# Ledger of designs, part 44: designed miniproteins, single chains, continued (2)

Each design is a single chain, and the fold is of that chain. pLDDT is the mean over its residues in the fold that is shown.

## One batch from the design tools (miniprotein)

Design m5601
Fold by ESMFold2-Fast:
Structure m5601 (fold): chain A 93 residues (1-93)
Amino acid sequence: EKRKEAAERVREAAQRAADHLNSLGDTETAQEVLGLGERIAEAIEKGDFLTASKLIVALNLLAAGADVQGRTDSAAKIREFAREAAKLVDEVE
């Protein structure tokens, strides 16, 4: 149950990040954040914390790509979600 609750919190955080990215007009990145968030949540539910950690690295790479393109607000929001996801993984492993 604790892992299921953490996974749901990751999905909620991903949705909040995606909603903010959509408000910035960054709809493609919003969809990528939702996809990564769902994969992180599934990994947590399965107890696959190595995969969850690798997916969080992928979120940080997505943020770095946004920064390089001058989308600094998008990058900041993706990093915020990555930090929340990492905290949730740490709480349940």
Scores: mean pLDDT 88

Design m5602
Fold by ESMFold2-Fast:
Structure m5602 (fold): chain A 108 residues (1-108)
Amino acid sequence: SEEVRELAERLAEIAERLAEITPDPELAEGFRRLAEEARAAETLEEIARVIEGILGLIDRYARREGGVAHPAELAEVEFSEGISAEEIRKMIEGLEAIVDVIERAQRR
């Protein structure tokens, strides 16, 4: 699907940006692996699993740095059976916002 490909490429870019800004080699490798998984995704369910993986690594990064980095709305979103493209887009937009927050923190 062209839509799945578009969402997958956006998600891979997010993961690559996170890999570049994290100083932790283990977390950076995790984000790079998730970027590869995003590019290999052929379904919305596979994209949702990559999103869950990215959120998990962001949460670990935030805990190591002594804070919470993601918005509560994203933390409360759970994917059910029959994940929609609209839900995926909303999550990707939220992840882009999280990356912007982390990048700004790195500059301060």
Scores: mean pLDDT 75

Design m5604
Fold by ESMFold2-Fast:
Structure m5604 (fold): chain A 73 residues (1-73)
Amino acid sequence: SSMAEAIARANARGDAATELVNQALKRLGEELGVEGDGGDIQKAIAEREGLSDPIEESELTSQRIKREMEELR
């Protein structure tokens, strides 16, 4: 019984984290005027910031997603 409850909590935490990321991506997409997934949003950010390095692009996108997640709290 406790195992089933632990699995349910882990899944709920994973689902909540995924939902929060998806909400942050939706907000960023609306702000940028872009419809799509994280890759489309990442490209839009890179184009606006003049980035060509995929690592810098990914890091900036990750930072913006984390900022939007904080705003959703």
Scores: mean pLDDT 68

Design m5605
Fold by ESMFold2-Fast:
Structure m5605 (fold): chain A 60 residues (1-60)
Amino acid sequence: MFVFRIETESEEAAKRAAEDVNRNFPETKATVEGKEVILESSGSVELAVGAALRAIGEGL
């Protein structure tokens, strides 16, 4: 099991990121703690982390 924390700019951004991860990566459980997204995964964590960062609104 892998656990990662991603700090976002706001609780709203964290919720959006968690929702996106939970929708697209069912093997990853995303939860929100304040401005942070906590990702728990038994696989595919790299893709889940990438999706969470994109959902936060950090896109080029």
Scores: mean pLDDT 71

Design m5606
Fold by ESMFold2-Fast:
Structure m5606 (fold): chain A 63 residues (1-63)
Amino acid sequence: SFEKELEEKIKKDLEEEKKDIEKIKETAEKEGLKVVLPEEKDIEESFKESLKDLLENPNLKAK
């Protein structure tokens, strides 16, 4: 269903975001720098809110 496809897309985007954060940490580590990045929980909550708003938007339910 459209909802499942949307959830999979959001899940994939979340995984990509986490991967990018790890890559930034590794790059900073190689350069001898300490970097402060958002907590995993905050990133997950942001994606959950985006998914909820997207599913509740009536403009996206138009056939």
Scores: mean pLDDT 69

Design m5607
Fold by ESMFold2-Fast:
Structure m5607 (fold): chain A 68 residues (1-68)
Amino acid sequence: PIPSRAESLAQGIALLKRYLATNSHFPADVREQVAALVAKAEAALAAGDLDTAQEYLQKAEQLIREAE
């Protein structure tokens, strides 16, 4: 895998987790969906599946954008 891409994805996941932890105003269903997608992104990243990790991270970000 590409180290810089993996690091970028890990950073994105960490920032998203922090954002959810500090912003509790989201509907419960949105928070649960985003948390599930973040967990899937983390699992994919740990497995070296960078494309899959990016896909889940992007979907999580889109859900947050729609909920704002």
Scores: mean pLDDT 80

Design m5608
Fold by ESMFold2-Fast:
Structure m5608 (fold): chain A 95 residues (1-95)
Amino acid sequence: SLVDELEELLKKLEEASEEERVPLLLEIDRVVKELHEKYKDNKEIRRLVTEIGATAGVAVLHYAMNGRIREDLFKKMLKEMKELAKELRELIEKL
């Protein structure tokens, strides 16, 4: 499922070298867009999907501006995306 793919990408992102982080964040953005389209009629799922996408987007923007993502910022954003993905899974399983 798309949620399984998102969770796999977040696990890969946790273990990723600095050079692998931006490509993985862009893959997360792709999965987020597919989740947004699939669940477009569910307002609560759409909210969580939008928050995950926004978090990943901020990380990519920091990379574009600074040539790197700060470790403290990266760890905070990864933690937030993992928590949001857990809430997303729970909502989808209740459908």
Scores: mean pLDDT 87

Design m5609
Fold by ESMFold2-Fast:
Structure m5609 (fold): chain A 67 residues (1-67)
Amino acid sequence: MLEELKKEAGELAKKAKEAIEKGDTETARRLIEELKRVAEEISKYDPVTAKIILDEAERLEKEVEEV
């Protein structure tokens, strides 16, 4: 379960970055929100990894605001 959540987080981050590169800010924001949700689930088992994922989500949000 935890490894599946980590994999899901990685896939969501990759898709969000691709959406940002395409200028699809709506899709990017949706994927970032999903990434944050997955990070919250991970935090129940591994708060350190969840913090790293949340930091990445915040970085991606900043990139969306610059588009």
Scores: mean pLDDT 82

Design m5610
Fold by ESMFold2-Fast:
Order: C-alpha cells, then structure tokens, then sequence
Structure m5610 (fold): chain A 82 residues (1-82)
C-alpha cells in the first residue's frame, strides 16, 4: 500500500501532538500518514510544515483528512493535499 511505501522511504510515522494542527514532515506523492493523539474528522484541514533545503525557510501547506483508522491504540490519519 502507499502507507507501506511511505514507511519504507521515510521511516516511522510522526505523531501529531494533542492541541496542535501543524506537523513537521514530508509528503509522499501528495499524501501524508501521521498518528494523532487528538480526534480529527474526515474533511478537517491541518497545516504541514516543511523546511526548504535550499533557502532553509519553513513553509506551511494545507492537507485535508482523507481517512482515520485506529492502529495500536492510536489514530492513523491519511492526509491529502488541498
């Protein structure tokens, strides 16, 4: 699956902390997979922060919650580019 390809390329998934709507990570094929310590619904929008490797300036990009699954007692969220 794309989730398994993502983990193979980027290693263990990041967790979005409670009370935060930004995560510092990289998308794979305009998709992101993160664990969450807070509740999100399908269609919710979060900001992803990534640092440009050349300019070293962080940029925020909007991602939409596509699906939520429960794994290992945590919520696994699939995000797609808005």
Amino acid sequence: TKYEEYVKEYGPLKTLPAGKTTVDTLPYNNELYVYSDQTFAKGDVILVSATNPVTKVPKKVQFKVESVEEREGKKLIKLTLV
Scores: mean pLDDT 68

Design m5611
Fold by ESMFold2-Fast:
Structure m5611 (fold): chain A 110 residues (1-110)
Amino acid sequence: MISDEEFDERIAELRRLADQLPNPELQRVAKEAIDFIEKARKENLSPEEARQRFQELVDRFFALLEKMTDPEEKELAAAVLSHILGLFEDIYPELGPLARAARDRVLALV
C-alpha cells in the first residue's frame, strides 16, 4: 500500500506525463483515467465499482494507441498507460491480474 503523500506525488507525475501526449483525445482519456483513480481512492470505491469504469477508460486508451503511427509518440503513450495501470494495481491489489493483463497488451503494441 502507498501513503497519501506518495499517491499525490504519483498523481502529479502522471498528470505531467499526460500533458506530454501529442494527441488531444488520448490526453483527455489519460486525464479522465487519472481523475478516476484519484476519485476512486478518495471516495473509497470497492474493487467491483472501480473495475468496470477503469476497464472502459483503459479500452478507450488502447483503441487510440492502436491507431497511432509515430513510434516515439506510441512509446510515450504506452509508458503513460503502463504507469496508470501500475498506480491502479497499487490501490486495488485485488485487480492486479486485470492490470497485469493490460500491461502485457501494452508491451505487445510497442
Scores: mean pLDDT 81

Design m5612
Fold by ESMFold2-Fast:
Structure m5612 (fold): chain A 88 residues (1-88)
Amino acid sequence: REVFAPLSPEVREAMIELTRAFNADDVEGVRKAGERLLEAAGDNPADLEWASVFVSILLGIAKSEGRTEVAEVLGELQDELDARLKAL
């Protein structure tokens, strides 16, 4: 698999939004960007796999930095992405 798999443009945009909100420590922004990421990925296995990996990285950083609220939102997003992948 490519290191840069061709993600849908909508998934890439949602990942960028999520990164911006995460860096701003904007819990509501992270939640909204996460919802967009879920919508954009839909039931596409490749998009869901990359979204799951991306969110797991951010979640790990949030936990290491003690960002409890952001970590909770990212954990919920990770669980939903993983649930969708298992349903495929």
Scores: mean pLDDT 82

Design m5613
Fold by ESMFold2-Fast:
Structure m5613 (fold): chain A 94 residues (1-94)
Amino acid sequence: MKEQDLEVARRTIRELREELEKLEKEAEEAIEKKDLEKLEELLKRALLLQFRAFATRVTAELAGDEEAVKEAEELLERAKELIKRIEKAIEELK
């Protein structure tokens, strides 16, 4: 029961963290290159990742995994900051 939920949440957190790190790197490159199409693509991916991180946080809370909750909250905050950065870059490009 709870053990299976913990395994799923922890695996998902690891996968989301890896995807977030890739998105952060791609966003830096797209901002430097002023690539509007890439920034719009990355914004959609970042929003989806934020939603998945939120769902994972809820799952971790229900499973009682305080460490997984903390890691999911960290991913949520990082995704939020990435989204703000991408949105600002898009706005500056018009």
Scores: mean pLDDT 83

Design m5615
Fold by ESMFold2-Fast:
Structure m5615 (fold): chain A 70 residues (1-70)
Amino acid sequence: MEKLLEKRTKELAELLRRGVAGEISAREMAERNPELSVSTVSRLIREAREGADVEELAERTARKLLEEVL
């Protein structure tokens, strides 16, 4: 479980960093992560741009997704 959470957190953090940098759109992030809606991704990118820690946002999101699936 912890290794899965760590892997998903890392993957989401990298995608969020790309979204914040404008390298990937919220729609493209949602297409690569079907578990996330475009609305959720857009909100996460906005929170990261407003100074929220990307790693904390990614971990919180990954934890919720794993709890829904497991």
Scores: mean pLDDT 76

Design m5617
Fold by ESMFold2-Fast:
Structure m5617 (fold): chain A 69 residues (1-69)
Amino acid sequence: PYKEVTVNVFDTTTGKKLTVTIRYNPSSGTDRNALSVLNKEGAKVKLVDDKTIQVDTPYGPVTIDIVSR
């Protein structure tokens, strides 16, 4: 089962602040690690495409789906 959350992030590729709603799996350790980073206001991300962000975590990069921007 997936959950959605709205986060305020900073896209390092464009230098812009974004408010995005992401979809994550709370049973996934990698998704939980990404969410711990994304829950910080202004967390740094890379916009991969119009539907995907990449988050750098201490355990490696994680890609997360965007459901709205």
Scores: mean pLDDT 82

Design m5619
Fold by ESMFold2-Fast:
Structure m5619 (fold): chain A 74 residues (1-74)
Amino acid sequence: MEEERRLEEGMRELERILEENLDPAEREELYERAREEAERMRREFEERGLEIPPEEVLFYAALAGLLAERDAAA
C-alpha cells in the first residue's frame, strides 16, 4: 500500500507538470503511447517468467521512459 500510494502521488504530480507544459492533444498522444509501451512491457515480463507489476506501475514506468526519450531527443 505504501509504494502504491507514493506511485499515485508521483503520477498526480507528473500529470500536473504535463498539463502545464503540454497541449491537451500532445498529452493524450503521450498517454496513448505509454499505454502501448506498458502492454508491451507486461508481455515481456510474462514471457521471461518474471513477476508482473501492477498495470499502473507499468504505465508510469512507460510514461517516464517516453518522457526521458523525448527530453534526450530534444
Scores: mean pLDDT 73

Design m5620
Fold by ESMFold2-Fast:
Order: structure tokens, then sequence, then C-alpha cells
Structure m5620 (fold): chain A 57 residues (1-57)
């Protein structure tokens, strides 16, 4: 289902975030939202990652 595919990309985003690869994490989070636009978890993760990237420059 779309929800399961979005959850996969959310997990990928979190793994990249733990590795410090914020740009790849952001790409995965955006993909999760494309698959499931209603995913609150994906939207919150995207906002969090965008803030971290802004903070880093």
Amino acid sequence: SAKEIAEFYIREAKLYEKKGDLEKALEAAKKAIEIDPESEEARKLLEELEKKIKEKE
C-alpha cells in the first residue's frame, strides 16, 4: 500500500539523518510525502530536516 511504501522512505530518511546525510534524508522524506501526502510523520520529519539543513547552512 501507499502507506507501507511511505513508511519505507521514512525509515530511509531517519537512517540518513543518523548518518549525518541530511540532504539524502530530505530527499527520502520528500519521496514519502509524494507517496502519502497525508503522512503526518513524513511532514514533521521534512520540517525537522529542513530546519537542521538551514542551521548547518
Scores: mean pLDDT 82

Design m5621
Fold by ESMFold2-Fast:
Structure m5621 (fold): chain A 62 residues (1-62)
Amino acid sequence: MTREEVEAHVRAGEEAEAAGDYKAAWRHYAAAAVGYAELGDLAEAREAGAKALEARRKALGE
């Protein structure tokens, strides 16, 4: 995944979260976490992964 593709996933996740679409936010943040890890950007991968887990919690519970 390219850096532009990862950044597009982060933006799409933020937009989905703002719209209350936590399932879409979870999917986009999870894709961004994988992409950052692939690029070797482990701090950003961890942060995106944390956002994915929070979005997942909201998607499954709400």
Scores: mean pLDDT 85

Design m5622
Fold by ESMFold2-Fast:
Structure m5622 (fold): chain A 58 residues (1-58)
Amino acid sequence: LTREQLLKILELFQKNGLDNTSIREIAEVAGVSVATLYRDFGSKEMLYITAEFYAKAS
């Protein structure tokens, strides 16, 4: 995923909350497959952590 895709995912999590955001909805917003997200991040929680990291990177 690009930095821009991760920031869009972070905005989705911030707007809807982690529990109210489906992995399918995240995949659609990022323009990738659900399989790609599970392959690269393993879980929805790890994806959130990665997106947060990019938002805080100096």
Scores: mean pLDDT 80

Design m5623
Fold by ESMFold2-Fast:
Structure m5623 (fold): chain A 62 residues (1-62)
Amino acid sequence: PLEEARQALAAGDVDRAVRLVKEAIEKGYDISDEFARELVRALTAAGRPGEAAEVYYLAQKK
């Protein structure tokens, strides 16, 4: 699921990337700090700071 999330983010599909990242975390996969930062930057740039904060919080569960 993380590889698909990275591909979605690279394609500019932020909605799909967020969904896949949440699914991966729910299944117990860890997200790299680099990828979490990229996703937070993309969400912030898209005007979604609330989702950026949520993703950041979920990624900190290490």
Scores: mean pLDDT 77

Design m5624
Fold by ESMFold2-Fast:
Structure m5624 (fold): chain A 78 residues (1-78)
Amino acid sequence: MSAEEAAEKAEADPELTARLEAVAARAAERIAKAKSREEAEAIVREAVEEGARLIAEALGDEEAAEEVLRAFDEVVAK
């Protein structure tokens, strides 16, 4: 499964979308309080890992979570 397919399946579930938005909002508050770029990057990575876990749990597909995390690493490296 690609990251795009995983995101598309997540968008089909409004409850999952709401949970992912809550994770993102919490991460944004933590980032605003971060004292360094490294701390902010760690918070972003933790939020992406939690989001990927929620997607895998809702879809029953651990590979979907791995693809989302991999796409994040590629974007951050760019």
Scores: mean pLDDT 68

Design m5625
Fold by ESMFold2-Fast:
Structure m5625 (fold): chain A 87 residues (1-87)
Amino acid sequence: MKEAEEKMKEALKEMTEMLKEAAEKVGAETLEKAGEELLKKADEYAQEAAEAFKKGDGEKAIKYAEKALEYAKEAVKKALEEAEKAK
């Protein structure tokens, strides 16, 4: 469980740092507009990861945290593409 907690926290921390960096580069409004559906899914999976961890399911906690990070990466990619088009 401890190892699963560390991996889950690492994925969620990476997600948070990546979203912060993207918001600084393209603006929070651009990130939210371009990635709205993906950011919603990232948040939903982050919440599911936390719930799985509370229930003692370390494997699901890691899986959902990794999915949250994956959706956040796709949201950032779309925001960068939209920022490029706006130039």
Scores: mean pLDDT 80

Design m5626
Fold by ESMFold2-Fast:
Structure m5626 (fold): chain A 72 residues (1-72)
Amino acid sequence: AAPSASAFSPEEQAELLRAGGILGEADADLRLPPEAAERLGRLTGEDPSRFLGRLAPDVAREIAARLIAARA
């Protein structure tokens, strides 16, 4: 099998973040408050800025739309 760079897919990570309430704190650009960014880093085991920067724009927009919908 091809090596996985992450233990979780972006969608799986979004589900984990939602369970922790972190998703509700992100804006449309996936900018998180410092405390939410820290929780994201703990969940992914990666720097939050690097993780978010690694996401393809379409995937990032999809997660952002999901965050906005969850806040509405």
Scores: mean pLDDT 54

Design m5628
Fold by ESMFold2-Fast:
Structure m5628 (fold): chain A 55 residues (1-55)
Amino acid sequence: SADELIERLREAMAAGDRETVRKLIGELVNVSQDSSQEERERIDQAVAEAFEWMA
């Protein structure tokens, strides 16, 4: 599920694993196309946080 991917993304960010973060961003963007509006909002927020973390 998207929530499981978001949790994995946050774990990868905490671990400093940039490659896993990039992979999970791609998976979340792909999942967002089939997601509800509420789920898309959660995905978009998590992805934005990940991009800020990578900057």
Scores: mean pLDDT 84

Design m5629
Fold by ESMFold2-Fast:
Structure m5629 (fold): chain A 62 residues (1-62)
Amino acid sequence: MESGKKVVERLAEKLQDRVGPETAERIRELALKMLEAIEKGNWDEAAKYSDELRRLVAEARA
């Protein structure tokens, strides 16, 4: 069974080849903060981190 943290770590590892280690680390940090906000029931904060993560991934892909 993979916890949310393990899923985030695996995603960051796979993204390193595509976006580089600095961007992959930022993606990992935002995803972990989003998960923490969800666990605490802070949906506004979770949505904010989700939007930042989506923007960062889109920029790295372009």
Scores: mean pLDDT 74

Design m5630
Fold by ESMFold2-Fast:
Structure m5630 (fold): chain A 97 residues (1-97)
Amino acid sequence: DPAEQAEVERRRNALIGELDALYEYISPSMTPEQRERLRRLVEELKRRIRGIRSLEELDRLERLMKELGDYIRKNSKTPEEAIELTLKALEELIRRA
């Protein structure tokens, strides 16, 4: 379905843009080692997102991203905790993608 494939492409590009925005926002507050880890995780997740072909897979990923974001917000008490939880959340997204 051409309309479905267009929607898949649009939503993939939106998720990739969100990851790029996350990297730009959080990376200046990180150590060089944390920034390099973040860069590798973001690039790996972007590669997996580019491989998604169905709206069902995108719906699952978007839901998981929202759940992990909510978890970070509820469980981070310091900026250092937020950074560590964000890195762990990206690793979890890669495992589930």
Scores: mean pLDDT 84

Design m5631
Fold by ESMFold2-Fast:
Structure m5631 (fold): chain A 58 residues (1-58)
Amino acid sequence: GEAERKREEQREVAREIAEKLREIGDILDRALAEAKAIDGGDHASMDLVIELFSKLSK
């Protein structure tokens, strides 16, 4: 029925969101590793913020 179709669409959207969240998680893990590198963190943090914005836009 119509409810079944809506549930399938919601599942598809949830899968897409889950994939994007995994990509964001990988970027955050790299950001945290760079932040732990001490004194070099400012440059790496800016680049990773830009990368996160790029991923969220798509």
Scores: mean pLDDT 70

Design m5632
Fold by ESMFold2-Fast:
Structure m5632 (fold): chain A 85 residues (1-85)
Amino acid sequence: SEVEALLAELARRDPAAAALAARLARDVLQLDDPELRERLLAALRTYLATGDRRPLLELETEIGVRILERAVNNIPLTPLEEVPL
């Protein structure tokens, strides 16, 4: 896939950024969101063209929020509900 090709090229240039991007790619696939997939591709292309990591870091934040919202709103019994406030 294009994602895998871009991740391989990124791993050759910056292994730390590639590790982050690979984690984000797994999260994007698990969320099954075409908008997030397009944003991932754009962020990878931007990094490879310019060295700018900001789009990847912004995407990490957005994915983190979406995973948290999904967990809190779609899992009625969370371990955090057992912690006294």
Scores: mean pLDDT 74

Design m5633
Fold by ESMFold2-Fast:
Structure m5633 (fold): chain A 77 residues (1-77)
Amino acid sequence: MEEAKELLREAAEAALKAAEAKAAGDEKKYEEYLKKHNELVEKAAELIKKLSEEEQQEVLEYVGELQEELAKRLAAA
């Protein structure tokens, strides 16, 4: 569970960096961060599949918190 949450936070950071790069017109950096985001999400998904239903629910709640954090950061950026 902890590792999955950490990977999801890193994926969220990569997604934010990708959005910033896209807004700046930096296609190369956008692709780089998007690739990193996708890789981290895949690793997190693999870990999540091994978790109990209760632990999966906790991760979903954490994802909701990350989504809110990202929305606020994107609005401020």
Scores: mean pLDDT 80

Design m5634
Fold by ESMFold2-Fast:
Structure m5634 (fold): chain A 71 residues (1-71)
Amino acid sequence: ALAEAKEVARELVEERKEDILKDFQENGIVATMEKYVPEIAEEVVERTGIPRDVAEMIAQMEIMKLIKEAN
């Protein structure tokens, strides 16, 4: 379940990679996280049934990883 949730979150972040990076460039980290963490976490919960708080943490980590790698 947890491994599946991480994989799903990673796929969703990769799928939205260009949009996330553009939003970060225009609006900064806080606005980008507020927009994409709930969106990605909701899909992770729907697909895996993992608790929302855990899904939000996973989504946040995957988005932060993407932004750090792009820098």
Scores: mean pLDDT 84

Design m5635
Fold by ESMFold2-Fast:
Structure m5635 (fold): chain A 75 residues (1-75)
Amino acid sequence: MVEELLEEAKRKGEEAVAALAAGDLEAARRHAEEAQRLLKEAVEEALRRGDEESVERAKELMAETQRALAAALAA
C-alpha cells in the first residue's frame, strides 16, 4: 500500500537525519538510501493507480528529507 511505503520512507528519512546529527555518517547513508528506495517505489505504485495526491506527498517528503540532511551536514 502506497501509504505504508510513504510512512516507512518518512521514518527512514528521520532515522537518517538523527544518525547524521549524531555523527554516524555510515548509518545516515544506509537509512537515506533506504528512504530513497521506498519513495521511488511509492511514486511508481501511486502513478500506476493514478493517485496524484500520493505522488505529490512523496515529492514533498523527498524534498524535506534532502533539506533536513543538508541542514544537518551544515551544522
Scores: mean pLDDT 80

Design m5636
Fold by ESMFold2-Fast:
Structure m5636 (fold): chain A 60 residues (1-60)
Amino acid sequence: IEKLKEEIKKIEKEIEKLEEILKTDKTLSKEEKLELEEEIGILEIKKAVLKRILEKEEKK
């Protein structure tokens, strides 16, 4: 349970970091921007899955 909560927090921080880079880094190419958006999307899906697992564990 604690491991799942920590993993979710790590993913949230990584998403925030990537979103900040995407927002502030004006030197990024179109391809680099698409790659970052794809990475953020994958992390959002992973976070959603982990949150659902955590919810099931807490609602036994």
Scores: mean pLDDT 78

Design m5637
Fold by ESMFold2-Fast:
Structure m5637 (fold): chain A 82 residues (1-82)
Amino acid sequence: MMKVRVSDEVRQFIETFTGEKLESNVLSLDEALELVKKALLTLTSEEIAEKIVAILREILEETKELNMEVLEEAVDKVEKEL
C-alpha cells in the first residue's frame, strides 16, 4: 500500500477540522485522502471536496508528500474552474 508523508501544517489542518488525532505523519494514500476529504467537507460542498481530492491523489501518487503547498495547489486548480 502506498504511503504518504503529511506535513505538520496539514496534520494540524486535518486535526482542527475533523476532530481526529493523527498518531503519525505517515499515512496510507487512501487514509490521507479520506481525512483531507472530511476536513474539506466542513468548509465546502461535497462536489468541490471530491474534485480537490482527485487532484491531490494524482499529485501524491508522484510526490508521496502532502504539504500545505500541494493542498493549496489542488484547491487553486478547482477554484479556477468556478
Scores: mean pLDDT 83

